# Ledger of designs, part 57: designed miniproteins, single chains, continued (4)

Each design is a single chain, and the fold is of that chain. pLDDT is the mean over its residues in the fold that is shown.

## One batch from the design tools (miniprotein)

Design m13962
Fold by ESMFold2-Fast:
Structure m13962 (fold): chain A 94 residues (1-94)
Amino acid sequence: SPEELIKEFAKRMTELIEDPNATPEDFVKEVEEQMKKFKEAGLITDEQVEKIKAYAERAKEKALAEPEKKREYMEQGAKYSLLIILEGVEKLKK
């Protein structure tokens, strides 16, 4: 169920972005766990997983360098990850 996986990803990302106790490391870990689910469902490729992980790590680096913008960088990371997921899902459905 690609729609259910996408909804779960969006919900988990929103929860982390809104949680003041969530760390940039927690964000990366959750992105990696969600990517495993999409890969196991056959909805994204290994190359897309690597790209998403690289962007999540970059978002973590920025959040650690500028803690006051932590939520902004995590939100950007989540949006970019979702974009790549949606592109991957569409490509694999065709």
Scores: mean pLDDT 81

Design m13963
Fold by ESMFold2-Fast:
Structure m13963 (fold): chain A 80 residues (1-80)
Amino acid sequence: SSSHREAIREAERLVREAREALRQGRYDEAERLADRALEIVRGLEARRAELSPDERRRVVMLGAEAGVILIAVTVNRLAQ
């Protein structure tokens, strides 16, 4: 649906911004943006039956990408 597409686009935007923040060493911002993306992903996963197969795949991939960013932030913090 258009509502689900808006949520997916917002999660995609947040993941892109989180990745850029991570690249720039802005770890607190990267974590906040990735956490917000995961909140959207969890909301969409709770409504999985309403999603198309393509939307379900995109949501799973966005969750994975946000998770990788959070792992990278954690590893970098532990290395300091």
Scores: mean pLDDT 89

Design m13964
Fold by ESMFold2-Fast:
Structure m13964 (fold): chain A 68 residues (1-68)
Amino acid sequence: MTFTVTLPAPIDKLSEEELAAAVARIDALEAEAGQPLSIVSATQTDTETVLTLAPGPISAAAQLRAEA
């Protein structure tokens, strides 16, 4: 299975609030999946970052927390 999460800015332009909201959303998806979801692709534009997540050993929420 895969999940898509859209962030409202490029990774380097995300506010702390936007990053926290993204982490919370991914935490909810991981809870629903019952397993960590890893970032398998990231598409970045000037206005957004689109993350594609799939079951994997590295939590995307944990990776994004490291950016905060």
Scores: mean pLDDT 78

Design m13965
Fold by ESMFold2-Fast:
Structure m13965 (fold): chain A 112 residues (1-112)
Amino acid sequence: MKTINILIVDDDRELLEQAKAAYEALSTPTLKFNVDTAADGAEAIAYIDANPDKKYDLALIDAALPRVDGLEAMRYLKEKNPETKIVVITGDRSPEVIEAALAAGADRVEVK
């Protein structure tokens, strides 16, 4: 069985619980989705530090986190796990925000 480890960072805890359930429901007998959630960038960094042996395959990060900028959490994750694929989710359609996320290590940017 292959396990896909996903980290989701968003300041809406109910959305985090719903997203975790939705992604984990995509699991099959041969492919398991394991989802960890963090409410802000500081919590995400603390979780990464507490689980140094865990390798994330995918991270979904809200760009507008209230305490620690999502871009800082993304840079930290890439420093610890350069192979992680990072998708930044943003409500800002400006090219400057999109380019800043890509420059900080995002593999893709999704605009809401």
Scores: mean pLDDT 74

Design m13966
Fold by ESMFold2-Fast:
Structure m13966 (fold): chain A 120 residues (1-120)
Amino acid sequence: SLEEFEKLARELGEKLRELFEVLQNMIDNGVTDEDIEKLEKLMEEVRKIVDRITQLAPPEDAARIRAISDRLFKVVEELIKKVREGKATKEDLEKYFNEIFSLAQELMDVVDELLEKLKS
Protein backbone atom coordinates (compact mmCIF):
# COMPACT_ATOMS: atom_id res chain seq x y z
CA SER A 1 0.00 0.00 0.00
CA LEU A 2 1.03 3.65 -0.41
CA GLU A 3 0.85 4.19 3.38
CA GLU A 4 3.13 1.16 3.97
CA PHE A 5 5.63 2.46 1.37
CA GLU A 6 5.61 5.97 2.96
CA LYS A 7 6.20 4.41 6.41
CA LEU A 8 9.11 2.28 5.08
CA ALA A 9 10.67 5.31 3.30
CA ARG A 10 10.48 7.30 6.57
CA GLU A 11 11.99 4.40 8.60
CA LEU A 12 14.80 4.03 6.02
CA GLY A 13 15.61 7.76 6.31
CA GLU A 14 15.67 7.50 10.13
CA LYS A 15 18.04 4.48 10.08
CA LEU A 16 20.39 6.17 7.57
CA ARG A 17 20.51 9.27 9.82
CA GLU A 18 21.44 7.00 12.78
CA LEU A 19 24.14 5.43 10.56
CA PHE A 20 25.64 8.89 9.83
CA GLU A 21 25.63 9.76 13.56
CA VAL A 22 27.58 6.55 14.38
CA LEU A 23 30.08 7.19 11.56
CA GLN A 24 30.58 10.86 12.56
CA ASN A 25 31.15 9.79 16.20
CA MET A 26 33.77 7.25 14.99
CA ILE A 27 35.60 10.02 13.05
CA ASP A 28 35.42 12.56 15.92
CA ASN A 29 36.02 10.30 18.97
CA GLY A 30 37.64 7.13 17.60
CA VAL A 31 36.15 3.68 17.06
CA THR A 32 34.75 1.48 19.86
CA ASP A 33 33.43 -2.12 19.80
CA GLU A 34 30.02 -0.61 20.64
CA ASP A 35 30.17 1.48 17.42
CA ILE A 36 30.83 -1.68 15.35
CA GLU A 37 27.90 -3.47 17.08
CA LYS A 38 25.67 -0.44 16.30
CA LEU A 39 26.77 -0.45 12.62
CA GLU A 40 26.02 -4.19 12.26
CA LYS A 41 22.58 -3.79 13.90
CA LEU A 42 21.75 -0.71 11.76
CA MET A 43 22.76 -2.56 8.57
CA GLU A 44 20.52 -5.52 9.53
CA GLU A 45 17.61 -3.08 10.09
CA VAL A 46 18.31 -1.21 6.81
CA ARG A 47 18.50 -4.54 4.91
CA LYS A 48 15.06 -5.59 6.25
CA ILE A 49 13.50 -2.22 5.29
CA VAL A 50 15.08 -2.32 1.79
CA ASP A 51 13.89 -5.93 1.26
CA ARG A 52 10.30 -4.84 2.07
CA ILE A 53 10.58 -1.71 -0.15
CA THR A 54 11.81 -3.85 -3.09
CA GLN A 55 8.87 -6.27 -2.61
CA LEU A 56 6.44 -3.32 -2.98
CA ALA A 57 8.36 -1.62 -5.84
CA PRO A 58 7.92 -2.19 -9.61
CA PRO A 59 10.63 -4.58 -10.97
CA GLU A 60 12.79 -1.86 -12.62
CA ASP A 61 12.75 0.38 -9.52
CA ALA A 62 13.31 -2.66 -7.24
CA ALA A 63 16.41 -3.64 -9.29
CA ARG A 64 17.83 -0.09 -9.04
CA ILE A 65 17.19 0.10 -5.26
CA ARG A 66 18.76 -3.35 -4.77
CA ALA A 67 21.89 -2.42 -6.80
CA ILE A 68 22.49 0.77 -4.75
CA SER A 69 21.74 -0.93 -1.39
CA ASP A 70 24.03 -3.91 -2.22
CA ARG A 71 26.87 -1.40 -2.88
CA LEU A 72 26.05 0.39 0.41
CA PHE A 73 26.12 -2.90 2.39
CA LYS A 74 29.42 -3.93 0.73
CA VAL A 75 31.10 -0.59 1.65
CA VAL A 76 29.91 -0.82 5.29
CA GLU A 77 31.14 -4.47 5.49
CA GLU A 78 34.56 -3.36 4.12
CA LEU A 79 34.70 -0.56 6.73
CA ILE A 80 33.87 -3.02 9.58
CA LYS A 81 36.60 -5.43 8.35
CA LYS A 82 39.22 -2.64 8.19
CA VAL A 83 38.31 -1.46 11.70
CA ARG A 84 38.44 -5.03 13.13
CA GLU A 85 41.90 -5.51 11.51
CA GLY A 86 43.13 -2.31 13.24
CA LYS A 87 43.97 -0.83 9.80
CA ALA A 88 41.45 2.03 9.64
CA THR A 89 43.06 5.49 9.73
CA LYS A 90 41.06 8.72 10.24
CA GLU A 91 41.50 9.33 6.47
CA ASP A 92 40.05 5.82 5.78
CA LEU A 93 37.08 6.56 8.07
CA GLU A 94 36.41 9.89 6.30
CA LYS A 95 36.67 8.20 2.86
CA TYR A 96 34.25 5.41 3.88
CA PHE A 97 31.90 8.00 5.46
CA ASN A 98 31.80 10.03 2.21
CA GLU A 99 31.16 6.90 0.08
CA ILE A 100 28.45 5.62 2.48
CA PHE A 101 26.85 9.10 2.59
CA SER A 102 26.83 9.35 -1.23
CA LEU A 103 25.29 5.86 -1.64
CA ALA A 104 22.71 6.51 1.11
CA GLN A 105 21.68 9.81 -0.56
CA GLU A 106 21.38 8.01 -3.93
CA LEU A 107 19.25 5.30 -2.26
CA MET A 108 16.93 7.90 -0.64
CA ASP A 109 16.63 9.85 -3.93
CA VAL A 110 15.48 6.69 -5.78
CA VAL A 111 13.04 5.77 -2.96
CA ASP A 112 11.64 9.35 -2.89
CA GLU A 113 11.29 9.39 -6.73
CA LEU A 114 9.40 6.08 -6.55
CA LEU A 115 7.17 7.40 -3.72
CA GLU A 116 6.20 10.43 -5.92
CA LYS A 117 5.54 8.06 -8.87
CA LEU A 118 3.25 5.89 -6.66
CA LYS A 119 1.30 9.02 -5.56
CA SER A 120 0.67 9.94 -9.23
Scores: mean pLDDT 86

Design m13967
Fold by ESMFold2-Fast:
Structure m13967 (fold): chain A 61 residues (1-61)
Amino acid sequence: MEVGEKLVDEAVARGEATPEELRPRFDALYEKYKKNLPKSFKPSKEVEETAARNIVERALA
């Protein structure tokens, strides 16, 4: 996911976490998020960006 990768890279660049800590945690939370979406639901780019941002914040907590 391009948006998620960019947000993870930006958080790492800010010194919020290491890639080794943040990337696996982000990936796990994002996979859980995707599995919980209805199969018929296609999120817009804005919805995906909002979800990715929330997942990064949760991964950093």
Scores: mean pLDDT 74

Design m13968
Fold by ESMFold2-Fast:
Structure m13968 (fold): chain A 115 residues (1-115)
Amino acid sequence: MEEIEKEVPDLEVEFRVDDGVTALGADTRVRSLEVKITLKKVFVKDENGNWVEKDIKEEHTIRAEAPEPMPARELVDQVVAELRKLSEEYKKKGYPAIAEFLERVADALRAAADG
C-alpha cells in the first residue's frame, strides 16, 4: 500500500453518475457511470537503479451506460471490468504501481455500490 503512494504521488480520479445521484448504494439506480483517471507522475527506476520521478500525463475515461435506469451495481461491474483491463495494460508497460492503484479504484467502486 505505502509503496503505491511513493511510486505514484500525483493521481486524480473523477467519478460521475446521473444528475441528482450523490452516492452509490445497493438500492441506487442509474443510467450512466463514468470514471476519469488522470495519471500525472510516477517513480520509476533509472538505468542505475535509482528512483526517479517521471511525468506520464495520461488520461483514461471509462463509461458504462444503460438504455433505462438499472441497479448501479450492474454498471459498476462493467466499469470494474474495464479498470482491470487498464490495470493489465499498465502491468505490461512496466508500471505495476499504477496497475495496483487501478485495482484499488475498482475495489473501492464495487464496495461503494454494495453499500
Scores: mean pLDDT 70

Design m13969
Fold by ESMFold2-Fast:
Structure m13969 (fold): chain A 87 residues (1-87)
Amino acid sequence: DKAEEIVKKAVELGLLPDNPELQAQIIEELREVLDTASPLEILAIVLGIDPSVIPSDPEEAIEVISSITGKEKEKIRELLEFIESLL
């Protein structure tokens, strides 16, 4: 299941807490949009960010996400690349 793989990767990268209830909620949300959402929209949803506030340019999007979440740009980029590899 691609949604489960994405959420697991986000936890491994330290971008999401190891909280099964939160992970299940995000997986359910991803399953509804996975066929229609862009990789950047999926990334935003995984990290609890409204996709409408994310720039369409990947580097600008990573910078905005890093600013909002306080997470490392390297880890956010690695998750984006993983999402792109699954789609």
Scores: mean pLDDT 84

Design m13970
Fold by ESMFold2-Fast:
Structure m13970 (fold): chain A 68 residues (1-68)
Amino acid sequence: MDLSPIRGVHASATVAEAVARIQPEDTELLVYDAAGNFVGTVRVEDLLAAHAVDPATRVLDLVTPIAQ
């Protein structure tokens, strides 16, 4: 298998915490709520951009929601 699984992060995490978990091969992270439900995805590029501006930004603020 040559595809890495998409890494997960909690919606309540900060961008700084999410960025610390990113690996070089990651392009997106899955975002989960406190109950463990999938709420959307966030792109690594968007996380890195937000981290440069305000590392205290919440991952939830950057999420692309599933079909709302």
Scores: mean pLDDT 73

Design m13971
Fold by ESMFold2-Fast:
Structure m13971 (fold): chain A 74 residues (1-74)
Amino acid sequence: DRLEITRIAVEGGKRVAEHLAAGDLDGARQAGEEMAQRVASIDPESGEHLLQMVQALLAGDLEAAVEHDELMAE
């Protein structure tokens, strides 16, 4: 269900952001992978896209992270 995927992504994204703010890259990676795996159990394609977005954020691609936040902010 699309709403379930959105809910998982919002909650997972907050956990990833909290770990990154604390400088915990390992925790951020784990949270992102868990989020992507949960999404993949519903839609494998969406899960792969979500994992790639988390990887971009961890690589220091701030523009990708900001664009994602803009979508969440409406």
Scores: mean pLDDT 70

Design m13972
Fold by ESMFold2-Fast:
Structure m13972 (fold): chain A 86 residues (1-86)
Amino acid sequence: AAEEQKKELLEKVKEQAKKDEEEAKALGWELTIEVESVEVKGNEVTVTLHIKVVEPDGTRHEARLTFTYELVDGEWVLKDGKLEEL
């Protein structure tokens, strides 16, 4: 079901985001990753993330990352990724 597909992918995305935030913190960076939107189209799911970064020197960056995943043989495969600087 679409809700089950969305939930499973969102859990994986949030887990990866937490790992990325922990890794950034270990390097002295402040990283915030927020899920902006999730779109389901057949066997594809597109996730848009809003990213805020503060470097150790206080420099700020803001971006949107868009990932498209495809369900192949019961597994979610990353098909495409786009970065838009804000």
Scores: mean pLDDT 78

Design m13973
Fold by ESMFold2-Fast:
Structure m13973 (fold): chain A 65 residues (1-65)
Amino acid sequence: GPAAELRRVAQERARGILEGYRVNPELAAKELEKLGLTLEQVRDVVAGRASDEVVRRLADAALGR
């Protein structure tokens, strides 16, 4: 359903952000600041522990909304 698709999109983007932190942490930190998200919240999305609001925010950013 739509909720599962949003979680999938959010998890894919979250994994990309975590890889970005491994390669260029300063650039990745600036991207998270623009999204209003913390690194801990991004890790929670990957782990399936994030709130629906955090999932939606990350998915919307991934979809250019």
Scores: mean pLDDT 83

Design m13974
Fold by ESMFold2-Fast:
Structure m13974 (fold): chain A 88 residues (1-88)
Amino acid sequence: SEKEIQAALDDAIAYARKAAELMGREIAKQALEALEKTKETKKGKDLQEAMKLLSEALGEAVREGNEEAAKALEQAIDHLSKAAELLE
């Protein structure tokens, strides 16, 4: 449902925002912005871009040893995946 999609996207955004604050890195900010755009448009292409940027940000968090940011990004990816399933 629309409400379930909205809730999943809001959860993804909250976790991505936490990661962006913890990392202070441009890629985490770009992932957050892509999620916010996905919430506005709900388009598959925007969702795919957000997923790609979140995965890239996760790779950077792992490389930096930022375990808290990595866990937040894993949660953001999980919630975005749930939104993707509901949009199909």
Scores: mean pLDDT 88

Design m13975
Fold by ESMFold2-Fast:
Structure m13975 (fold): chain A 53 residues (1-53)
Amino acid sequence: MKQSIRIEAATGEDVETFARMLAAVLKSDPRAENVELTRLSETTAEVSWELKD
């Protein structure tokens, strides 16, 4: 099943930093697959992944 979290911050630099940190944590989870980071706007990004069992 595909899951996603949206990240919103005041600056684009913060959005990039926080989105990359979340993506790194998800990539370290052995159950997470196809971790994708999508920049939606200056202040918003989305991190999506799939759970594998």
Scores: mean pLDDT 80

Design m13976
Fold by ESMFold2-Fast:
Order: sequence, then structure tokens, then C-alpha cells
Structure m13976 (fold): chain A 65 residues (1-65)
Amino acid sequence: LSEYMKKVSEILKEGGVEASFREILSIASSVKLYPEALDVLKENKSKSGEEILKAVNEFMKEKLK
């Protein structure tokens, strides 16, 4: 999990996104289960942390169906 939190944090910083520890942890947990979620994160990295979390949650919802 720690490694995924690092990757998520780095991508968010590249996009200039300020995200809480809780948001980073939630996104990292999704990426750990489905590494493809990293692509969703990269596509949305210019958006707010809340918007990125929403995009990742929508991706996870589709995967869990």
C-alpha cells in the first residue's frame, strides 16, 4: 500500500493537485486492487483531489459490476 500511496502522491503533485491523506489512501487502495486505476488518475491529474477520487470511484464501480 505504501508504494501505491507514493505513486498516487507523485502523480497528484505533477498535476498541482492538493489532496488529503485520506483521499490519497483511498485512491492508492483502488490502484492496489486494479493497477489500471493509475491510468484514470493520470488522465484526471489536472483536476481537484475530490474530482480525481470521484473518477477513480466510478472506475472501481464499473470493475466491480
Scores: mean pLDDT 74

Design m13977
Fold by ESMFold2-Fast:
Structure m13977 (fold): chain A 81 residues (1-81)
Amino acid sequence: SEALKKKQKEKGKEIKEMVERVEENGWKKEEVQKLIEELVKALVEFAKEAGKEEEVKEFLKKQVKELEKKYGIKIKEEALE
């Protein structure tokens, strides 16, 4: 849909700005956490449009937990809302 395409474009701009901030700050943990949170939010939003919100949220919770273990980062649960 045109509305979904517009959301994708706007979210892409936000993510680009976060990546630039992560690069400027030398991949600091806090900036990387924020970038991952924004990516998770984008995936949840797209899943809502596809009617797959709960399935994708369940999948992402498991993936986020594995990333936290592997890289020692913490992702806020609010990113999945």
Scores: mean pLDDT 74

Design m13978
Fold by ESMFold2-Fast:
Structure m13978 (fold): chain A 85 residues (1-85)
Amino acid sequence: EAEELLEKIAENSSLEELEEILNFIAEKIKEKKYDVKEVLEELAKKYEEKGKPEVAELLRKLAELNVEIDEIADQIGKIILERKE
């Protein structure tokens, strides 16, 4: 489930990193880059380079679910709001 993978990403990420993920996705949407597999693969490579291969793997698994990029952004925003309050 997408929700389960997003929760695992959140468990392995700081609030700042979740905000970075959301901002990255928002920028891609602004650039009209809606290919979820391409967006999440770019993000996964960035997290692999940051020394977080666990987050990279979860992002790649999320890409396999073919969830709309807007839905992913909305769910990440919800997680950030709940944790930050």
Scores: mean pLDDT 80

Design m13979
Fold by ESMFold2-Fast:
Structure m13979 (fold): chain A 80 residues (1-80)
Amino acid sequence: MSKEASRLTGLMIRLMSLSETDPLAKEALDHVLKGMQALEQGDYDSASEHFRKASELARKAGLDDDSDFLDRQSDKLAKE
């Protein structure tokens, strides 16, 4: 959890930097933030869906490693 939180923080910093010039990164960041808010509310289904959308957008932006991380988080949350 702590190590995954650090990885998520790094991902968000990258998306924030890219969102200044890349609309896909901006949309991916928006979905990551909504997914995190859903997690805080215990809405795992909504969080899973937002991380899945963020993964798709991150992949289109060329962030394959970040996309894979988000996809794994989405799958994990969908099982809870």
Scores: mean pLDDT 81

Design m13980
Fold by ESMFold2-Fast:
Structure m13980 (fold): chain A 110 residues (1-110)
Amino acid sequence: IEGVKVKEKNTHKVIETEGESLEEAAKKALEELEKIFDPAVVEAARAAIEEVLRKLKELGLEARGVKVTVLADEKGYASVTVQALDKDNNLLVEATTKGKPGAAGARPPR
């Protein structure tokens, strides 16, 4: 796996955090997401973080950073990708979940 750098400027929201543990970095990322996105996106990110933590534990890997990428589609769904990074910003594991964000407080009809 090549080192992943956040140099690609796109229209998607990218949140990068680091801490003494992946849990601390993930907590910071969730706090930033809660300020910007609907609860459905935050729940999708939380699910992806749990999957990443599970994979790291199974593989015996230590992560120090989290990169969260949120991609909103025209149907009002957000795809949330969470990537766990080592101390050198190398990608260790990733997980992707889909949320159902409302458009700025409007819910899609059910």
Scores: mean pLDDT 68

Design m13981
Fold by ESMFold2-Fast:
Structure m13981 (fold): chain A 88 residues (1-88)
Amino acid sequence: MEIEAAIKDPELREKLVEYLKKEIDFLQQRLADPSLTPEEKELLQKAIDYLREMIEAIENGDVEKAKEAYEKYQKVLDELNKLRASRE
């Protein structure tokens, strides 16, 4: 994703925000899964929160904050995947 380019271009910004909102919807759907452990639910909620921070930073034109939020989001997803792998 071209975060810096998207922030500078209104049309790309709109498309990026739309894509991130779709990701939030997907994660919210996963959060409704009754088979999730409390730890998995906490990590999914953190991922949603970081995507929300990224959208806010993009809308405010804050490139650095948007990149930081995305890095935190990726780290949380990696932790969630490792947690799921350790159960199987």
Scores: mean pLDDT 80

Design m13982
Fold by ESMFold2-Fast:
Structure m13982 (fold): chain A 64 residues (1-64)
Amino acid sequence: MTTLRVTLPADADVAAAVAGLERIGAEVEVLDETTLRVVAPDETVAAGVKAYAASRGGSAEEIE
């Protein structure tokens, strides 16, 4: 299980990002207008979260 902080561009659709991340198996908490806390149950989902963030012009960092 890996916890990630996902930062999106200011113009990103946060609701669409939450739905997309939940569909790949992640648990998502909205922290602010551009920041999400994401819990990935395994390394495959964690890699998917990182790829998703990058595809949207954002970033994903592993946290505690």
Scores: mean pLDDT 82

Design m13983
Fold by ESMFold2-Fast:
Structure m13983 (fold): chain A 104 residues (1-104)
Amino acid sequence: SMKEEVRKLLENTLKVLRESVKEALELVKKGKEKEAKLVAEIGLALAEITAAVLRLEGIPQELVDEFLEASRRAVEAALKGDEKKAEEALKEVERAAERIVEAA
């Protein structure tokens, strides 16, 4: 079903985004800001591609925008070394993803 396909897409995207955010935080702690940015950009690029696919599948624009904006906040917080804000933003991404699956 479309709902199962959207769920699986979001689960895979969330896993990669979470891993990229956590790796970026660790790289920032080690003073490796250039490498942190590259890792964070990979996660964000996947979130942007996922957002484009969700729009094509007819998911409401406001839900897709909420997901993408939360994803951007998570990577921005990670690049600033703000672990708490990054975790809060990742929880916002997860909640937006749940709403998207319900809308599918």
Scores: mean pLDDT 89

Design m13984
Fold by ESMFold2-Fast:
Structure m13984 (fold): chain A 86 residues (1-86)
Amino acid sequence: SEAQKYLARMIGQIIRLIGLMIDGSEEEELEEVEKLALEYLKKYNELAGLPKEEQEEELEKLKKIIKKIKENEKAFQEFMRKRREE
């Protein structure tokens, strides 16, 4: 369905975000990918016919998930950095 295409695009942007963080990409590039993920989720929610309240809740959930991914990847990169210095 059209909705499922946007869900797949959103997932693809989350995977890309992780790859960019591993590559040490600039914050500006990370922010652009995050923006695209949120735009694709918003489109999916609209096409799936979610109520307005649920659409806003799902966007906030994704923002929190992305923040946690960014924090966990920074912790992982710091772990890897220390290992390379040994």
Scores: mean pLDDT 81

Design m13985
Fold by ESMFold2-Fast:
Structure m13985 (fold): chain A 100 residues (1-100)
Amino acid sequence: IEEAIKLLEEQLERVKNEKEEDVAKLLREISRELTEMALRHRDDPEVQALLIALGVDMKLLADKYEKGEISEEEARELAIESLKLAIKQLREIKRKKEEE
């Protein structure tokens, strides 16, 4: 879980700060990194499912941006919101496991 949380925090900072990177490319790269992290968590189905779902969301945002359905600003804002929610959910999963 800690590795997954750290990855999501690093990706959140990338989306906020790397304004010069193509947002579609950035979101697709994040999706791949999330898929790789999910593979490392196959023994934790809840964490794996969350990472897979987030990766799909990032890819869908990239696709919408490339089709002109949303702006770069909207794609970044939606990605930031999804990442923040996922970080919160992973921290709650971690907290519950530590209380057991």
Scores: mean pLDDT 78

Design m13986
Fold by ESMFold2-Fast:
Parts: structure tokens; C-alpha cells; sequence
Structure m13986 (fold): chain A 92 residues (1-92)
């Protein structure tokens, strides 16, 4: 789980720097790590990693909005979708 948190932090930092290519590469690695937990049948690790990824996604959406790269509507929809998925993962 430490590697998931580290990847999520690095993705957010890359987005803050405007290095979206690096952020996308790191997001792909995070997705692959979550898939490995799923293949191992580790449902708790999948849920925890998914929550961490969704929280990072919310921070990235806010960064993109502050930079003028997404609309207020896109930010609102993204945050609402992430919050709904986080709530569902916490109940699982």
C-alpha cells in the first residue's frame, strides 16, 4: 500500500508542475498495481488503493481547474463521481 500512496503523490506533483505526460504514465502504473491486487484476490488492497487513487484524482481535477484546463462543470462532475465511488469503496 505504501507504493500506491507514493505513486498517487507523484501523480499529483507531476500535475502541479504541468507534466501531464509523466502524470499519465504514473497513473497507468497505479492502475496496473491495482489490477495486480485484483488478480491476487486481495479485495481489501483493491478497495484501499482505489480510494487513494480517487482522492488523488480529486486533487488533480482541482489543479486542472485552477490552471484553466477544465471547466467548473467538469470539476463538479469529476468530484461528485469520485466522492460517490469513494463512499461505495468504504462500504465494501
Amino acid sequence: MEEVKKLAEEIVEAAKKGDYEKAEELAQKLSELILEYAKAGDTEAVNEAHIIALEAGKEIAEILYEKGEISEEELKEGLERADAQIAKAKEA
Scores: mean pLDDT 82

Design m13987
Fold by ESMFold2-Fast:
Structure m13987 (fold): chain A 97 residues (1-97)
Amino acid sequence: SRQKVQEYVEQSERHLELAREKAREGDLEGARDHGLLGMRYTQEANSVATPEEQKKINQLASDRLRAVADELDRQGTFEGEILGSLFYMQSSILKLA
């Protein structure tokens, strides 16, 4: 239903925003955990969304994951670079879907 799509999208947005904040703080564990939850809620939204809605959901999630990756890269740590690369890869996959 439209309501379930909206609820999952809002959860995805909230967790990806928290992931970005945690990345900015240098909290790599928090960035990872919230980033993974954001990706999970994106998958849940896509499972109940129409193909047209999936395109929009994936574009928004891609942009948000890219923002998290950019913050992780800015930290300049090896662990941040690895996590950032994983989020960058997922962002690229979503953008192509």
Scores: mean pLDDT 88

Design m13988
Fold by ESMFold2-Fast:
Structure m13988 (fold): chain A 70 residues (1-70)
Amino acid sequence: SNLSNAYIKAAEELLKKGLISEEKAKEIIDAGKRGDIDKAERLGVELVTVDKNVEAAEELGRLIKKYKDE
């Protein structure tokens, strides 16, 4: 789906920018590849609630908006 692809692309770009760990990027990418949007969304929320990484969460939201319509 477009949203699955958006999560994969967003996680790859966040990793390339050094905003998330390789482990976190892999979790989001694997969820996207499975089409598990609920898991991908929960992982995005966990960037704030668990990882305290507000910058990565804000950039994820921006990238999802950019890529979901591709």
Scores: mean pLDDT 86

Design m13989
Fold by ESMFold2-Fast:
Structure m13989 (fold): chain A 71 residues (1-71)
Amino acid sequence: MRGELARELMEELLKLGVPENVAVAAALMFSEGKSPEEIRKAMLILGVSEEQAREAQKLVEEARAKLAALE
């Protein structure tokens, strides 16, 4: 379940224009249970724009809500 949601998150980040290496890192952090805020901070450090990081945070929050609904 976590792996499938992590892949979905990665695909949505790529559609948003996030570089592949950053999208993979964000998906891995999500799989490890990192918060949306931690993932956003990491993406900003990796050079993603504030606008992209904000949209990415929303996608992480959505994936987290989907994970909670499956439990």
Scores: mean pLDDT 81

Design m13990
Fold by ESMFold2-Fast:
Structure m13990 (fold): chain A 77 residues (1-77)
Amino acid sequence: MEELVEQLRKEVYEIAKKLGLSDEEAERIARFAVGEFLARLDYLKAKGELSPESVEKARQETLELARDYAEILKKEK
């Protein structure tokens, strides 16, 4: 779990940096993505639906949301 969270954080940070966002903006989006992912996992666990498949789907949906957020911030520059 910790490894997946760290991997997601780094992936989101790199996406934001490649889009031309500042280190502060990239860290903010990465932090948002980690929080969103953990909230989704907690919800799945509470429902008894936590599986490798549901975890990967939650990761993918979180990554897409983080990318959209990064693109919005880039447009405001």
Scores: mean pLDDT 82

Design m13991
Fold by ESMFold2-Fast:
Structure m13991 (fold): chain A 59 residues (1-59)
Amino acid sequence: AAQQLMLRQRIRIAVAELGSADPAQVQAYLRSKGLEASQVTVLQELEELKKSPTLLPSP
């Protein structure tokens, strides 16, 4: 619920900041911010972003 929504938002921010949807880079970015996200959670959110390309910044 709320915690998952915050995590989704931060994963999207990480993708925008990195300019990349690489799961390992996104997970490393989140860890640098003190956020613990499982690899499964990161992969699921990246998959959702792939289904809606308009939510990703243009490379």
Scores: mean pLDDT 71

Design m13992
Fold by ESMFold2-Fast:
Structure m13992 (fold): chain A 85 residues (1-85)
Amino acid sequence: SRREQLREVLRETRRDIAADPSLSEEEKREALDTLDLHLGLADNPRIPIETVLYFTSKSLRDLSLKYPQLRPIADRTQERLLEIM
């Protein structure tokens, strides 16, 4: 399902962020907290998947604007989200 694909993408992105040595602890914490929030939204079957995908995409863009070092991970994640949309 699109929800399972979204959860997989978010978990992989979370792992990539946690393992990236170029990111500061502050950048990692804020990015991981944001991803954990969206994983929670993806787990809620009452929220339309289109809504979860839209807000996840927006949050990744906002994070990459605040923390430019996140852009490579955010861009790869966005491409995967487009395949689900």
Scores: mean pLDDT 87

Design m13993
Fold by ESMFold2-Fast:
Structure m13993 (fold): chain A 58 residues (1-58)
Amino acid sequence: SEEIERAAEAAAQGNTTEAYEILKKLGFSDEKAVRLTLRGLMLQDPEEAKALIEKELK
């Protein structure tokens, strides 16, 4: 989805606030949204961050 792509791109680029807000909108808890945002930041790869977010939605 476009929202997952935006969250992944934001996290990889260091825009942690935007990534967190989108992940919260997608239905993740505060703890999961923070953890996914930080992992996305560490990966610095939007494709890998997107795959991680999609896996956690299952």
Scores: mean pLDDT 84

Design m13994
Fold by ESMFold2-Fast:
Structure m13994 (fold): chain A 100 residues (1-100)
Amino acid sequence: SSLFYDAVIQTSEIMIGYVKHLIEEGKISEEDGKKIIEQMEEVREMAENREPPEVIIEKMEEIIEQYEEVAKKTEDPEVKEELERLVEEMRQVIEFLRAQ
């Protein structure tokens, strides 16, 4: 449905903006942040091209694993809490999308 693709595009844009902000504040490395941004841009492009929902969900799950890895190695407790919150929000979005 159009609601599925619109939700994925909006989520991707919000997540890209947040990660860029974290890089600018020095809260995550430029290397880790750039990788996440590139993966979210791929998800946005997949949604714009209306690829199968199952393929998009699988890509989003891979991105969640990347966020979890960054959260595990961060030394800043505020950054860790923020990344863990983003992971939980993405998991909720995926559950919502799977229910469609």
Scores: mean pLDDT 81

Design m13995
Fold by ESMFold2-Fast:
Structure m13995 (fold): chain A 98 residues (1-98)
Amino acid sequence: SSEEFLEKLKKMLEETKKKYKEVTKKLKEDPNDPKVIKEATHTYILMGASVTLARMGLWVLKKSGELSDEQIKEAEKIIDEMQALVDKLQALIDKAKA
């Protein structure tokens, strides 16, 4: 259902927040450790893939007419919040590699 999609997005956002918190903690503790930088890069790629899949899912449901305008706005807000975390992680990785 459309409600199940929104609940899945909320769970994806919470998992994204957890991964972001874990990897940023490691980057703060060991900013020059190549293993930490590699783990952060891998996490960044996986988080980016999750955002892409979420946007594709939203596009499909929007095309099928299964979502209300309110549900579309809520889904877009959640996905945008996930994207903001991906962007912040990219900036931290770039700073660590510099």
Scores: mean pLDDT 87

